# Designs tried in a protein design run: designed miniproteins, single chains, continued (4). Part 66

Each design is a single chain, and the fold is of that chain. pLDDT is the mean over its residues in the fold that is shown.

## One batch from the design tools (miniprotein)

Design m14272
Fold by ESMFold2-Fast:
Structure m14272 (fold): chain A 74 residues (1-74)
Amino acid sequence: MEEKAKKIEEEVKKLEGVEDAVVIVMSEQTAVVHVKAKSEEYIEKLKEEAEKIAREAGFENVKVSGSTKATRFS
């Protein structure tokens, strides 16, 4: 199951606009995917693609979250 998590992480990292990706295996069928995007505009598309990749890799219960590391003074 951990090998599948690594494959998901690598596939998600290949997506355009991804800065980093982390997959946390909670059980044999449950995984959490966190995607760090270069900007907020990428988050929605990356979350959809990451969920598809995780499900195709064999996880039935997938939770996906997205964020950015952009900090700006306003």
Scores: mean pLDDT 74

Design m14273
Fold by ESMFold2-Fast:
Structure m14273 (fold): chain A 74 residues (1-74)
Amino acid sequence: MQANQGTAIRTPDKVIFRINTAKAELTIEMAVKDLGVAWGRETGADGKEVYTIGVNSTDAEYGPFPGRLTVTDE
């Protein structure tokens, strides 16, 4: 498993993040309209799509997202 990797799938109304950890999978579902989300899309060397997601969080415990999630369309 890729402990520091995640996937993000977008729909018109929500974003679903799945993050693999050593012990469990985390699933976070957020409505796009309720997020301060900035989307960047680029293509990596392997032709994989990489989305950059900036989430503005005022909660010190969670902080902002790391800024990059690789979308695996599987």
Scores: mean pLDDT 51

Design m14274
Fold by ESMFold2-Fast:
Structure m14274 (fold): chain A 75 residues (1-75)
Amino acid sequence: DALKQLEETRKAHAEAGDSRKDWTAEEWIEFYELGARKAEETAKKLEEAGDEELAENNRYGAEVFRRVAERLREA
């Protein structure tokens, strides 16, 4: 459930001591770019393992991260 994932993300931010509230645009861009690269690497490994559906989901996630990073660069 998406709501549970959002709640988990909020708890992770709280555990980090709200460190992300002071992140610069550059730090957020790097975060999303790294996330995109990791998702692409995971997708390749999943495809090689024969899990095409999970590979496709990870490629979609990578594209979403890349688009967020691109929008942040334009802002």
Scores: mean pLDDT 72

Design m14275
Fold by ESMFold2-Fast:
Structure m14275 (fold): chain A 69 residues (1-69)
Amino acid sequence: MEQEKIKQLMRELNRIVRQRMENSSPDQQQEIRQKYAEVQAQVEKAVDEKNYKKAIEILKNAIKWLEES
């Protein structure tokens, strides 16, 4: 169940990132790319450690950051 939640949140993050990138300046696009790469690395590490709750928290925080910025 947690793995399906992670996939769902990853799809949502990718959707929001794409939408933000389309409406962003080059500098903002670079910030979004860097943040996205950090989030992907953190999620991958958490999943490798079987810490699915941490992966979900990382994704929720990233989505919130993109929606509130």
Scores: mean pLDDT 82

Design m14276
Fold by ESMFold2-Fast:
Structure m14276 (fold): chain A 84 residues (1-84)
Amino acid sequence: SKKEEKILNYLKEFLSKFLSIPLEKIKPDTPLKDLGIDESIARVLIALIKKEFGVEIPLEELLSFKNLKELAKYIAEKAKKVPE
Protein backbone atom coordinates (compact mmCIF):
# COMPACT_ATOMS: atom_id res chain seq x y z
CA SER A 1 0.00 0.00 0.00
CA LYS A 2 1.02 3.68 -0.36
CA LYS A 3 1.05 4.03 3.44
CA GLU A 4 3.40 1.03 3.87
CA GLU A 5 5.71 2.38 1.14
CA LYS A 6 5.88 5.85 2.77
CA ILE A 7 6.75 4.28 6.15
CA LEU A 8 9.34 1.99 4.55
CA ASN A 9 10.96 4.95 2.74
CA TYR A 10 10.97 6.95 6.00
CA LEU A 11 12.75 4.11 7.84
CA LYS A 12 15.25 3.63 4.97
CA GLU A 13 16.08 7.37 4.88
CA PHE A 14 16.56 7.43 8.66
CA LEU A 15 18.84 4.37 8.68
CA SER A 16 20.83 5.67 5.68
CA LYS A 17 21.60 8.90 7.57
CA PHE A 18 22.01 7.30 11.02
CA LEU A 19 24.29 4.42 9.91
CA SER A 20 26.00 6.40 7.08
CA ILE A 21 25.04 3.70 4.53
CA PRO A 22 24.00 4.56 0.94
CA LEU A 23 20.21 4.33 0.53
CA GLU A 24 20.56 1.77 -2.30
CA LYS A 25 22.34 -0.65 0.11
CA ILE A 26 19.39 -0.65 2.54
CA LYS A 27 17.25 -3.41 1.03
CA PRO A 28 13.74 -3.83 2.54
CA ASP A 29 13.98 -7.66 2.41
CA THR A 30 17.40 -7.92 4.15
CA PRO A 31 17.35 -9.24 7.77
CA LEU A 32 17.56 -6.38 10.30
CA LYS A 33 20.76 -7.79 11.85
CA ASP A 34 22.41 -7.91 8.39
CA LEU A 35 21.61 -4.18 8.05
CA GLY A 36 23.61 -3.64 11.28
CA ILE A 37 20.55 -3.12 13.51
CA ASP A 38 21.68 -4.22 16.97
CA GLU A 39 19.91 -3.53 20.30
CA SER A 40 21.25 0.06 20.49
CA ILE A 41 20.02 1.00 17.01
CA ALA A 42 16.76 -0.90 17.65
CA ARG A 43 16.13 1.31 20.72
CA VAL A 44 16.63 4.43 18.57
CA LEU A 45 14.19 3.03 15.97
CA ILE A 46 11.62 2.25 18.70
CA ALA A 47 11.81 5.87 19.96
CA LEU A 48 11.52 7.21 16.38
CA ILE A 49 8.54 4.96 15.54
CA LYS A 50 6.73 6.02 18.74
CA LYS A 51 7.41 9.74 18.06
CA GLU A 52 6.55 9.78 14.33
CA PHE A 53 3.83 7.10 14.07
CA GLY A 54 2.51 6.70 17.64
CA VAL A 55 3.27 2.96 17.62
CA GLU A 56 4.93 1.27 20.61
CA ILE A 57 7.07 -1.80 19.89
CA PRO A 58 8.92 -3.79 22.59
CA LEU A 59 12.65 -4.34 21.91
CA GLU A 60 12.35 -8.14 21.52
CA GLU A 61 9.39 -7.75 19.13
CA LEU A 62 11.26 -5.20 16.96
CA LEU A 63 14.31 -7.51 16.76
CA SER A 64 11.99 -10.42 15.78
CA PHE A 65 10.83 -8.74 12.53
CA LYS A 66 12.25 -10.48 9.46
CA ASN A 67 13.12 -7.25 7.61
CA LEU A 68 12.22 -3.56 7.20
CA LYS A 69 9.32 -4.43 4.86
CA GLU A 70 7.58 -6.49 7.58
CA LEU A 71 8.30 -3.75 10.15
CA ALA A 72 6.81 -1.07 7.85
CA LYS A 73 3.72 -3.27 7.27
CA TYR A 74 3.23 -3.67 11.05
CA ILE A 75 3.55 0.10 11.62
CA ALA A 76 1.07 0.79 8.78
CA GLU A 77 -1.53 -1.48 10.46
CA LYS A 78 -1.17 0.32 13.84
CA ALA A 79 -0.53 3.97 12.87
CA LYS A 80 -3.52 6.34 12.49
CA LYS A 81 -1.37 9.14 11.01
CA VAL A 82 1.71 9.05 8.77
CA PRO A 83 3.78 12.16 7.90
CA GLU A 84 2.95 13.18 4.33
Scores: mean pLDDT 81

Design m14277
Fold by ESMFold2-Fast:
Structure m14277 (fold): chain A 70 residues (1-70)
Amino acid sequence: KEEALKALEELIEAIRAGDNAAVLRQLGVLAELVKDDPELKALLQEAWTALTAGDREAALAHVERLREAL
């Protein structure tokens, strides 16, 4: 949980900064940490979908929901 929260904080910073390399790195870390939890995995998938659509506000909202579910 602590590692996932740290990765989420780094993901939020990367999204706000427009740092695509950092976004991809933190998404990979989170995917590994939540792979055994279907609910957390689904929330991470929703954040990824928003990011690939270019919707940063929706992506941040999904990341906040993921943080709340942790």
Scores: mean pLDDT 79

Design m14278
Fold by ESMFold2-Fast:
Structure m14278 (fold): chain A 74 residues (1-74)
Amino acid sequence: PLSPEEQRALEVEREFLNRVYAVVLASDDRAEVVAKARAIAAEIQAAHPELHISDASIEALVETLLASRAADRA
């Protein structure tokens, strides 16, 4: 079983993923998607100061979601 801390981290990751995915579906501009993803990460970080979302994680997530969307459209 997951510890309460691990469970909380997964809940925050799921919220972040869902919000970033909505941005990816609404915009075709990579730079705009990255900027909005960083804004979402900042909002989550402000609400959960004990947790950290790295810039590398934000970029990796955006790249993965953009690639998935491109594959679906192709």
Scores: mean pLDDT 77

Design m14279
Fold by ESMFold2-Fast:
Structure m14279 (fold): chain A 82 residues (1-82)
Amino acid sequence: MEEEKKKLKEEIIRLMDEAVELLLEEAEENKELVDPAEVRAFIEAQRPAAVEEIKNMDWSIEELEEMIERLREMIASYEAKR
């Protein structure tokens, strides 16, 4: 069970990194409104804390799977705007 949770947490981190890259691409396309370098710096500063929080969260397998589904839906929504 803990090994299953570890794999789900690793998938969440991977999906977060994928979502972040899509967000940074969107910021680059809108660089007249947002500074992409500032957005990247903010995300990079927050990433270690976010990763540590995910690794240390005491969530059920169901809650972790729901987070994965939510992240996948978010990524799909961003990709649909391409």
Scores: mean pLDDT 77

Design m14280
Fold by ESMFold2-Fast:
Order: structure tokens, then sequence, then C-alpha cells
Structure m14280 (fold): chain A 85 residues (1-85)
């Protein structure tokens, strides 16, 4: 299989971090508005999309670790929101 270039991996990490962090921020705002179902959907989509981008980041192990940490934060928030549904 073709490995991503270091530049492609770096872009994938940057895009994944931006996407997952935006999803977390948007979900927290929706939670503050009592919109738990919408918050859960935003996080679920963000987690899926970030994991797809993570598959393109294999040549940047440090970046992969950062994205995984952010996904774990999103997953924990998703579990807390599901308790409100």
Amino acid sequence: SLLPSPEEARRAVEDALALINDAIEQAKKLVSEGKYEEAARVLERGIIAANVLLSMASTDPEGVARVREAIEEAEKLYEEIKKKL
C-alpha cells in the first residue's frame, strides 16, 4: 500500500485536530442550549471523520497520538451526552 508523505500526514493531523476540536466546541455549545440529540450527532460525525483522516497520518506518529487523545475527549463527551437522552 502507498504510505502518505510526511507533508500529507501533517495536513491530515492538522485537519483532524481542527475538525474534532470544532466538533467538541460545537457540541459543548449545543449542550449548554439543551440540544443533546444534535450535540450527540455532531460528535458522532466528528469522531468518524477524524478517524478517517487519522488513517492518512501513519507517517506522523506524534500527530496520530494527538488526534487519538482529542478523539478520546470527544468520545467521553459523547458518552456523557448519551446519559441525557
Scores: mean pLDDT 89

Design m14281
Fold by ESMFold2-Fast:
Structure m14281 (fold): chain A 68 residues (1-68)
Amino acid sequence: APSPEERVSAMFLELQRLGIEAERAGNREAVRVVDEGIREVQRAIAAGASPAEIEAIHRRYVARARAA
């Protein structure tokens, strides 16, 4: 199973990929959602949030970015 650090790295990589795709598509709303998602994940990690809470934040922002 991936370590907590590997899981966090994978979450940031997914958000970064979505951001690049959104920029290439000219989708400014999706870019803003991805940027906010990255900041919220970083804030949760800094606050000592549980892995489950961090994963839930990531999942919400991925869904919002895809819907934008």
Scores: mean pLDDT 87

Design m14282
Fold by ESMFold2-Fast:
Structure m14282 (fold): chain A 62 residues (1-62)
Amino acid sequence: DLGALMDRIMALANDPALADMTVAQARDRLGLSRARATRLFTEFAGVSLREYLASLRAQRAA
């Protein structure tokens, strides 16, 4: 369900724990396998989950 995934992505992006969260922990929060996370984030955001998390952290650090 893309709606539920989008809600989880938004919750993750606004989670204070994101700063010290691993990619594996973020994937677990989203309920995604490694392969599904890669596919969905490249389709949804045009980047991998790892790159997406790095972008969110960079925005917070700036």
Scores: mean pLDDT 75

Design m14283
Fold by ESMFold2-Fast:
Structure m14283 (fold): chain A 64 residues (1-64)
Amino acid sequence: SLLEKAEEAVEKFLSLEPVGMTPEQAREVARRLLETAQKEGSLEALVEDIERNIEAYKKVKEKK
């Protein structure tokens, strides 16, 4: 489902430490973000945005 895909994408993104938060706080924020996106019907857009950011971060990490 889109929700499961969004949760997986968010967890992967958070593992890259893109936010200045503790892992516990970041996970809580991610849960709220997923809940809001699900209610607004924007889960698909959220997943796409997260996947693009992961790829961009991966390129930066590879380039050093």
Scores: mean pLDDT 71

Design m14284
Fold by ESMFold2-Fast:
Structure m14284 (fold): chain A 64 residues (1-64)
Amino acid sequence: SARAAAEAAGRAAGERIKEQLKKLAGLDPEVTAEAVGDDEALITVKTESFEAVLRLTRGEAEAL
């Protein structure tokens, strides 16, 4: 389904964000991803000092 595809794209994007933050900033964030509707994913990136929330379309998530 479109929603499952958006969730999968969001989770993959979240893993790429986690790897980049580890490589570039030495961070080990908690990253979660959820589908929002049929074409969007909500990615939450949390550390001890910040929390960032990204809302991406499936295409944007796949481009990361």
Scores: mean pLDDT 80

Design m14285
Fold by ESMFold2-Fast:
Structure m14285 (fold): chain A 74 residues (1-74)
Amino acid sequence: SEGEKLLEELHERVGRFQRELQRRLEAEDYAGALELLERLLRELDEALEKVPDSEAIRQLRADAERLIEELRKR
């Protein structure tokens, strides 16, 4: 289904995203980390419009939003 393909693609992208986020945080590139997280948040919002019942996407969105808030408190 369209939702299943979206979740599969998103799962692969999230894996790559986590590695890139870790690299930026390790380099103390907090601005770059925030940009990456805000981009992910927009992509997760788009995904939720297509698969609104996805608890996995909702959880990822909540995790990304919390991390954005923590980084902004710096």
Scores: mean pLDDT 79

Design m14286
Fold by ESMFold2-Fast:
Structure m14286 (fold): chain A 86 residues (1-86)
Amino acid sequence: SEKEKLLQKIKELEKKLQELGQKLSEALADPSTPKSQIEALAKEIKEIMKEMQALFEQIEKDPEVVEAFKKHVEEFIAHLDALLAS
């Protein structure tokens, strides 16, 4: 079904997000890592989170649940941006 296909895409994006999160953590722990590499990893993470949000909106029908998830994504992106600004 379309819903099962969308859920599978979300699962694949979650796996990619975990892998990128690990790479970002390792990059931040290494003082020799260029700032440009950290910024590139953060950009990919933000893009994946926005794609996951868009897919979630296609399968979730409760507007309160959709808005709550959207807010959590926006808050995560804001925290990531604050980390990059340091």
Scores: mean pLDDT 82

Design m14287
Fold by ESMFold2-Fast:
Structure m14287 (fold): chain A 98 residues (1-98)
Amino acid sequence: MELTEEEMNKIVEPSDELKKLLAEVGITDDKITLRELLGALINYAERKGLIDFRKESEESKIIDVKDTPLAKLFGKDKIDLSNIKELVERLKKYVKEV
């Protein structure tokens, strides 16, 4: 992970589109940390069955998000959950820094 702990604990305000997705995983706060945002998106992907836990710990955490809200948010049909810097960069257009 190339982001500092300070950057990960930065408070952000999600867009209305992100807030709807976050509500599906139990997050209703107007402002959250970037760490909480990333964790919530991973939890959302798990709940939608996009993560195959049967492939265990040694494969890249690349998931297929085609035709889901995550594809629109990240602008990609496949995302690497281990590439936190790339995920954050793509989310910047959907969050405001506080």
Scores: mean pLDDT 74

Design m14288
Fold by ESMFold2-Fast:
Structure m14288 (fold): chain A 83 residues (1-83)
Amino acid sequence: SELKKLLLRTLAAAELAGNKSVIKNTKELLEELKKVKGEVPKELELRIEVEEGMVLIMRAVGLLTASEEEIEEKAKELEKEYF
């Protein structure tokens, strides 16, 4: 799903930036997303959007310096680990 890919990229970016809060929150969201049967609840989608927004802010203020290619590579490794 697109939300799974977004969460994996968000976690990858957070780990590369060393943001412990976003790492913790995104790991919790991945575990919740794995338990979803059928349609994803709107509350869960909004919480995912908040963490994605935090990654965008980190990049904008220079706290995330990793390239999009590095984030994508890390996200693929995380997908193998979590799924």
Scores: mean pLDDT 85

Design m14289
Fold by ESMFold2-Fast:
Structure m14289 (fold): chain A 74 residues (1-74)
Amino acid sequence: KEELIEKAKQYLKETTQYLGKVIRTKSREEAAELSKKVKELVDKANQAIENGDYETALSYYKEAYDLAKKALER
């Protein structure tokens, strides 16, 4: 559904913005670890979309967003 795709794109956009801030404010090691985990979640979300599992894909995108946001708070 178009609405789910828009939500996924919004999560990706905000996740990328938070990662940019983490890279600027946190250690290289913390930024690299976060980027790796976010990439793994995004890859799983993309695989779920290819399988037609949009709910699982949205869940992974949201998890990536939450992870990036929490990292910025610390």
Scores: mean pLDDT 77

Design m14290
Fold by ESMFold2-Fast:
Structure m14290 (fold): chain A 83 residues (1-83)
Amino acid sequence: MEAERREKEKLFEDMEAYLLKLAQALSDATGSGSDLVDAINQALDEGRKLAREKGFEIGLEQMAKKIQEIIDDWLAKARAAKA
């Protein structure tokens, strides 16, 4: 039980590090992706806090949903700029 919780916490940390690395690589390649990095970092922080309060499964689900919403918002803005 406690080992499973620690494994989930480590998975959160590993996933956060991986996603932030991807966001940073995109930011570095484009030279202007700071907003994307910040948005993802905030979503990860919120998911981590929710996981602590409500349980890791709920936190992971909320984090994934939040990240998807951020991506959708960026996509919509890009499309609007091209219209």
Scores: mean pLDDT 68

Design m14291
Fold by ESMFold2-Fast:
Structure m14291 (fold): chain A 94 residues (1-94)
Amino acid sequence: MNEKKAELAEKIAEIAEKMGLTSIARQFRNLAEAYKNNDQIEADIWSALVLIQAVLLKPDYPEIAELIGNAVRAIDNEDFETAEKYIEELEKLV
């Protein structure tokens, strides 16, 4: 469900903002907006961009990068239970 995907993407954006990761937070908000608009092409683009950003984050914040990458992949696959578990682990790091 795109509403659930948007909700989870927005949750990750909030957590990233609290961590001071403003760039990736903005990308997740754009991803959430694409899901809300039912724009699958735009959602696929922003999903790819947040995964690239997670890779770039890995040298400095490897645990955060892994959790973000795993969460967005779970959201893309509609595995919301797994996505929520990764988001809970991210929230513990704030």
Scores: mean pLDDT 86

Design m14292
Fold by ESMFold2-Fast:
Structure m14292 (fold): chain A 75 residues (1-75)
Amino acid sequence: EFKELAIGVAEGEVERVKEDPSKYKDVIAGAEVLKKLGEKKKAVEVLRRAAEYLKDVDPEKAKELEEEAKKIEKE
């Protein structure tokens, strides 16, 4: 339902980042929505998957995604 839809959108944003690294902020936004819905584990997963795609292409963006994932894990 709403959580399933939000997860699907966030997964789509991760695939988009693989094709277009400039879209990494959309993954952060999607993860924040998942966190708000109580899907913290999934939020961390999408951020880390996007960071993995970016680590060799844009390490700075990958680091930002990893820092967002760590922030959610601490909650």
Scores: mean pLDDT 81

Design m14293
Fold by ESMFold2-Fast:
Structure m14293 (fold): chain A 64 residues (1-64)
Amino acid sequence: MEVDANGYVTIKSGTYIVKTPDGDVTLGPGTYFFWPGKYTFSAPGKKPKEVEIKENSTITITLE
């Protein structure tokens, strides 16, 4: 089954806390679908990073 890669966020390493309007979500490595909008990704010891997720886009996120 072939699936077109549309609108996904890939986390390559570590554990991230995503701040959403509906609360905090904890994500490990993997590929996740997000609704379009701005999200803040954070992790212990890392700087929070604001990411804009667009419809039908693939984004890879890495915190420093």
Scores: mean pLDDT 66

Design m14294
Fold by ESMFold2-Fast:
Structure m14294 (fold): chain A 95 residues (1-95)
Amino acid sequence: SLAEEIEEFLKELRKENAEKKYPAEITRMIQILLSTAAILARERKDYEEAKELLEAAKEAWKLAKEGKYEEAKEVLKEPAERAVELGRKIAEELE
């Protein structure tokens, strides 16, 4: 399932200590996208938005592994802003 794929990606980033191997700025943004996508897929069933965030995270991770850090940051910039906004709206519904 989409939610399972997102959770496995998050586990792999932690297991690989991605923050030590790659710029922390990039790994932090990827984590924000994946964490938000997991909530959207599991709790909101917003699969389209969750998939878009997951695909952006995958693209950025591929670019980071190739040493293309500026391209990875560019791919992550707008999706990360979107993920933060979605996270805020979800939090407001719970309070």
Scores: mean pLDDT 81

Design m14295
Fold by ESMFold2-Fast:
Structure m14295 (fold): chain A 95 residues (1-95)
Amino acid sequence: SLVDEIVAEARKTIEEVVKLFKEGKLTPEHLAKIPGIDEKMARKLVELKDLETILGYVKGAILDKYRPKLTPEEFQRLRAELDRIAEEAVEEYKK
């Protein structure tokens, strides 16, 4: 399904961001390649060094990109899946 394809792509994006953040290698360029995050925002997010805030913006950008392409039910499923993926990735980082 379209939602499953979006979830698979989003999982790779979120897991890469968490990995780069954990390794201290996250740059503004990594975030700016995500549609909906411009270079100015990407720079501010990296400077904040707050993983939860960074992931909030990443999830928001993904949701905004796909909102007009999904039914309300599909959009709510995508939102729930993105929240779950982000929580799992952050929990893995804390271990």
Scores: mean pLDDT 86

Design m14296
Fold by ESMFold2-Fast:
Structure m14296 (fold): chain A 57 residues (1-57)
Amino acid sequence: DADDLFNRAIDLGRQSNTLRDQANNSSDPVVSSNLTNQSDRLRRESDDLVDRGGAIA
C-alpha cells in the first residue's frame, strides 16, 4: 500500500531530522559523526520508500 510506504517515509524523515539536531548539539566529534551518518541513512531510506510508493501508486 503506497500510503503505508509514505507514512513510513515521513516517520524516517522526522527521525533523521531529530538525529541531525542531536548531532549539531553534540560537543563530541565522534558522537556527532555517528549521528550524522545515521541521519543520512534514514534520509536515504525515506527517499527510497517515497520512490517505491510513487512507482506502485
Scores: mean pLDDT 81

Design m14297
Fold by ESMFold2-Fast:
Order: sequence, then C-alpha cells, then structure tokens
Structure m14297 (fold): chain A 74 residues (1-74)
Amino acid sequence: SSMEEQERRALEEAERRGQAAMEELKKWFIKAAEGDPEAKAKVQKLRDSLASSKGGLDSFEDFKQKVIEEAKKK
C-alpha cells in the first residue's frame, strides 16, 4: 500500500538525517575538546536546548564524553 511505502521512506529519511546529525555532532564535540571557541559555543547551545528534555541532557553528556575520549586516543 502507498501508506506502507510512505512509512518506509519516512523511516529511511529519518535514519539518514539522524546519522548525518550524529556525525556532525561528533565533529563539533572533537573541535570543542580541541579548544575551538566556535565549536564550544555550538556544543553549549545544543546542550542548553536538550536541558528541557527529560533524560536528554544526561544522554548528551555521556555521548559527548565518549566522543572526546575516542578523540584523545588519536
């Protein structure tokens, strides 16, 4: 059915956007950890936007910490 096709396309689109956003976030976290003031400002604004979401801030901090630790191993 057309609805099933639309649902599949919407899921694929959401997955692509989510993956792209995740990779972009990793780049900003790494740059912020390296001392880039623009990246630090971007990360802070993103953190602030998630502060109103229940559990969002904790998940954000855990993910950020893992990305920074991986970057330190380079």
Scores: mean pLDDT 71

Design m14298
Fold by ESMFold2-Fast:
Structure m14298 (fold): chain A 64 residues (1-64)
Amino acid sequence: GPIDEEEVKEALALIYSAIGDMDYEKGNYDAAIESYRKALELAKDNPELKQYIESRLKEVEEKK
């Protein structure tokens, strides 16, 4: 059956957020920022997920 596009976007946002977290832990701040930005675009219609990703992005930007 048809897949819910919003659910697919949220799942992909979580994947990019996780990639960003991994890059952040490794000290790859530019890669982490890139991944979080992709996650944020995918999460734009989910305020709770967007806020979470924005918090992570702020944290990595403060370490750069």
Scores: mean pLDDT 81

Design m14299
Fold by ESMFold2-Fast:
Structure m14299 (fold): chain A 74 residues (1-74)
Amino acid sequence: MELEPGAGLVGEDGRAFVIAGKVGENEYAAVDLTTGARGVLRVLGKLADGVYEVEFRTPAGTFRGRARVSAVRA
């Protein structure tokens, strides 16, 4: 799976993420728009069409859960 810079993801807990760019295989530099935290978003697997299991890691902690791809914006 590839996410373009500016792509949005919404987590099941209401967190919103924006992709800044690809940093590795299924790994993306991302910003949590809810907290302003910057970290790495890793795609762990596909659950349904446009819905993925993801892990967002920052120095302050890790979010893991379901996230839905919003409309892609480049």
Scores: mean pLDDT 75

Design m14300
Fold by ESMFold2-Fast:
Structure m14300 (fold): chain A 77 residues (1-77)
Amino acid sequence: GALAQARSVLRLAAGPGGSVEPGPAPNEFLVTFERPVDLAATEAGLTQLLNLLLPGARVTLERLSPTRARVTIELPP
């Protein structure tokens, strides 16, 4: 499904030393990146990548640490 595709994109973005885990909501993920990331650039890049697979999808990142973020995926109506 759409969220499974989103999770696959997040796993690629996290890198081989990172992880992607379920968040508190069905459309939320906890992502640990293998290296510290720029939040705004990462959000923009993930939005671009996800729109190739799911046109109209939006991605929002909330920083939890230099290497960890809560990611919310908003699917198009």
Scores: mean pLDDT 81

Design m14301
Fold by ESMFold2-Fast:
Structure m14301 (fold): chain A 88 residues (1-88)
Amino acid sequence: MEELIRELAELMAELIRKGIPGTEALLKYLGLDPNNPEEREIAAEAFLELARERPELLREALESGDFRPVFDALKPIVEKKKAEAAAK
């Protein structure tokens, strides 16, 4: 499970960075512009951070098929990273 969660997180981050169709809805839900490569990077890094800090959320989502807790947990991470990017 740990190996699968890590590989899934890295795959999702790569898909987000490249703006693959299907990731657009997630970015819009997170308050990000899917056409902005800097904001796609923020989403990718937020997903990797969540997978590193709270792998149990991804495990539960994979087991239940309910990804809403994952998306909700991503929002504050995205807000923090967006604020940090704006401060530079």
Scores: mean pLDDT 78

Design m14302
Fold by ESMFold2-Fast:
Structure m14302 (fold): chain A 127 residues (1-127)
Amino acid sequence: LIVDDNPELRAFLRALLEARGYTVLEAANGKEALEILRKHADEIRLVITDYDMPVMDGGSFLDELSYIAPQIPVIVLVDPSNPKDVEAYERLSVIAEFNPRLRIVLKTPDRAALEAAVLAAVEELLA
């Protein structure tokens, strides 16, 4: 499941994962993602989520996800140019030290670097 309010980034990540044989579900915010998770939690093996989103932010979404589906691994995409994401990165980095199901990937304008980082995190979490 891909959760991001940017449709171009969702399309990029969908194409990347579908090329590796994954089926992709998409949500534009945490609220839509929770609705999908309530219907399809048994089919979802991984969540990739943005942090700063309208309606429900990544922090609120992660709290609800940990309650509804604590077994599902999560990749959090952090934009280093976004002050809210930078603040969240420090907190999430501490959590990731103790939670083997949480990975953080930095959003980079280098598409090849973003692709490599996302795929490495996906392969590690689904191994």
Scores: mean pLDDT 77

Design m14303
Fold by ESMFold2-Fast:
Structure m14303 (fold): chain A 112 residues (1-112)
Amino acid sequence: MMKEAIEKVVELLKEKFNLKPEEVEEVREELERLFENISLEERNSSVDDLIDLLKIQGMELLAEIAEAIKDVVNATEAERILIAVIEVLKKRYPEAYEEMVKKTMEAADKAD
């Protein structure tokens, strides 16, 4: 169920970014709002396929989030949540977003 998936994502972000109670509520509301506004076609791939792709891309935080929610969402729902998380990171935690991009570039260099 989507509410359960968002709650798992918020708990992960709380642990990794040491969110205050007020920030936890703001992040939850923003994730719910962003998720409702993201429209994607249904995917024929599994959440496990998405996790594998994220790991190959060096998006370790997003892969961890996808693994945490994989039993409560389909691949399209997982992708929508991950897009919402990226948007939250860009806006609220730009340093963490930049670190994620850096790790993605480093993973690409190692894959070549």
Scores: mean pLDDT 76

Design m14304
Fold by ESMFold2-Fast:
Structure m14304 (fold): chain A 57 residues (1-57)
Amino acid sequence: SKEEIRKLAIRYASLSILYAGYLFEYELTGNPEYLKKAEELEKQMKELQAEIDKLES
């Protein structure tokens, strides 16, 4: 449904903000923990995009 797609899109946007935040922390600190967290979020974002694509078809 459109509501399901909207909820997934909002979650994607939220993860995107966190992803950018962790990359920024990594740039400032050089701490690989932040890079690892960003990579985990990237995987979740790819999964959400696939879910959205499935619901739109």
Scores: mean pLDDT 87

Design m14305
Fold by ESMFold2-Fast:
Structure m14305 (fold): chain A 87 residues (1-87)
Amino acid sequence: SMRDRELIVRAIELRYEIEKKQVEIFLGKKLSKEEQEELERLKEEYARLLAEIRERELQATPEAEALARELQPEVEELQKKVDELLK
């Protein structure tokens, strides 16, 4: 259904946003109180959506896969910076 596709897409978006923020924190970025509260809200929403997706055994859609491909380069750039610090 459209709703199921939207849930999967949103979960992918939240995962990448959380991962991006976590990598920035690892690289030394200090979050404001408001940014920290937002990150916690994103984590809670992601956990809820992930639980629903798993409980309902929802499959990835072409739209979700396309979004994941679009976000992947940004995550890879951040991960590369982390890898450079660990060398």
Scores: mean pLDDT 71

Design m14306
Fold by ESMFold2-Fast:
Structure m14306 (fold): chain A 57 residues (1-57)
Amino acid sequence: PPTKEDILEFKKRLSERFNIELDESMSILDAILLILEKRPEAADEVAELIREFLKEL
């Protein structure tokens, strides 16, 4: 399972790519859901970022 540090870095990537501020206190699931709520068309891009994140582990 990813560490808290891995999750924080992934949230930073999501924030940078979609230009959305994500709280450190948010779970990764809540962050993903927030992005999809604001940008439902971004589902494929979110999936790509998850794949990139997993490759670095």
Scores: mean pLDDT 76

Design m14307
Fold by ESMFold2-Fast:
Structure m14307 (fold): chain A 71 residues (1-71)
Amino acid sequence: MARERFEEVLERLEEVAGERTEELVKQALSYVLSEAVRDGDREGAEEVIELAEELGLPQEFIDLLREYAES
């Protein structure tokens, strides 16, 4: 599931960086969304967008994720 994949990617990035930053969160979400879109996984793509909303990310970023998911 996209949520589990997001946490996996984020944890790996956090290990290297030594801390969790908003930029790493955005990178993890973008990466997982790209995988879901390439695989035609509409449910996974929507789950990534819901995660971005839950995490309180900027609306501009969330809007970009939605545009990409619809492409």
Scores: mean pLDDT 80

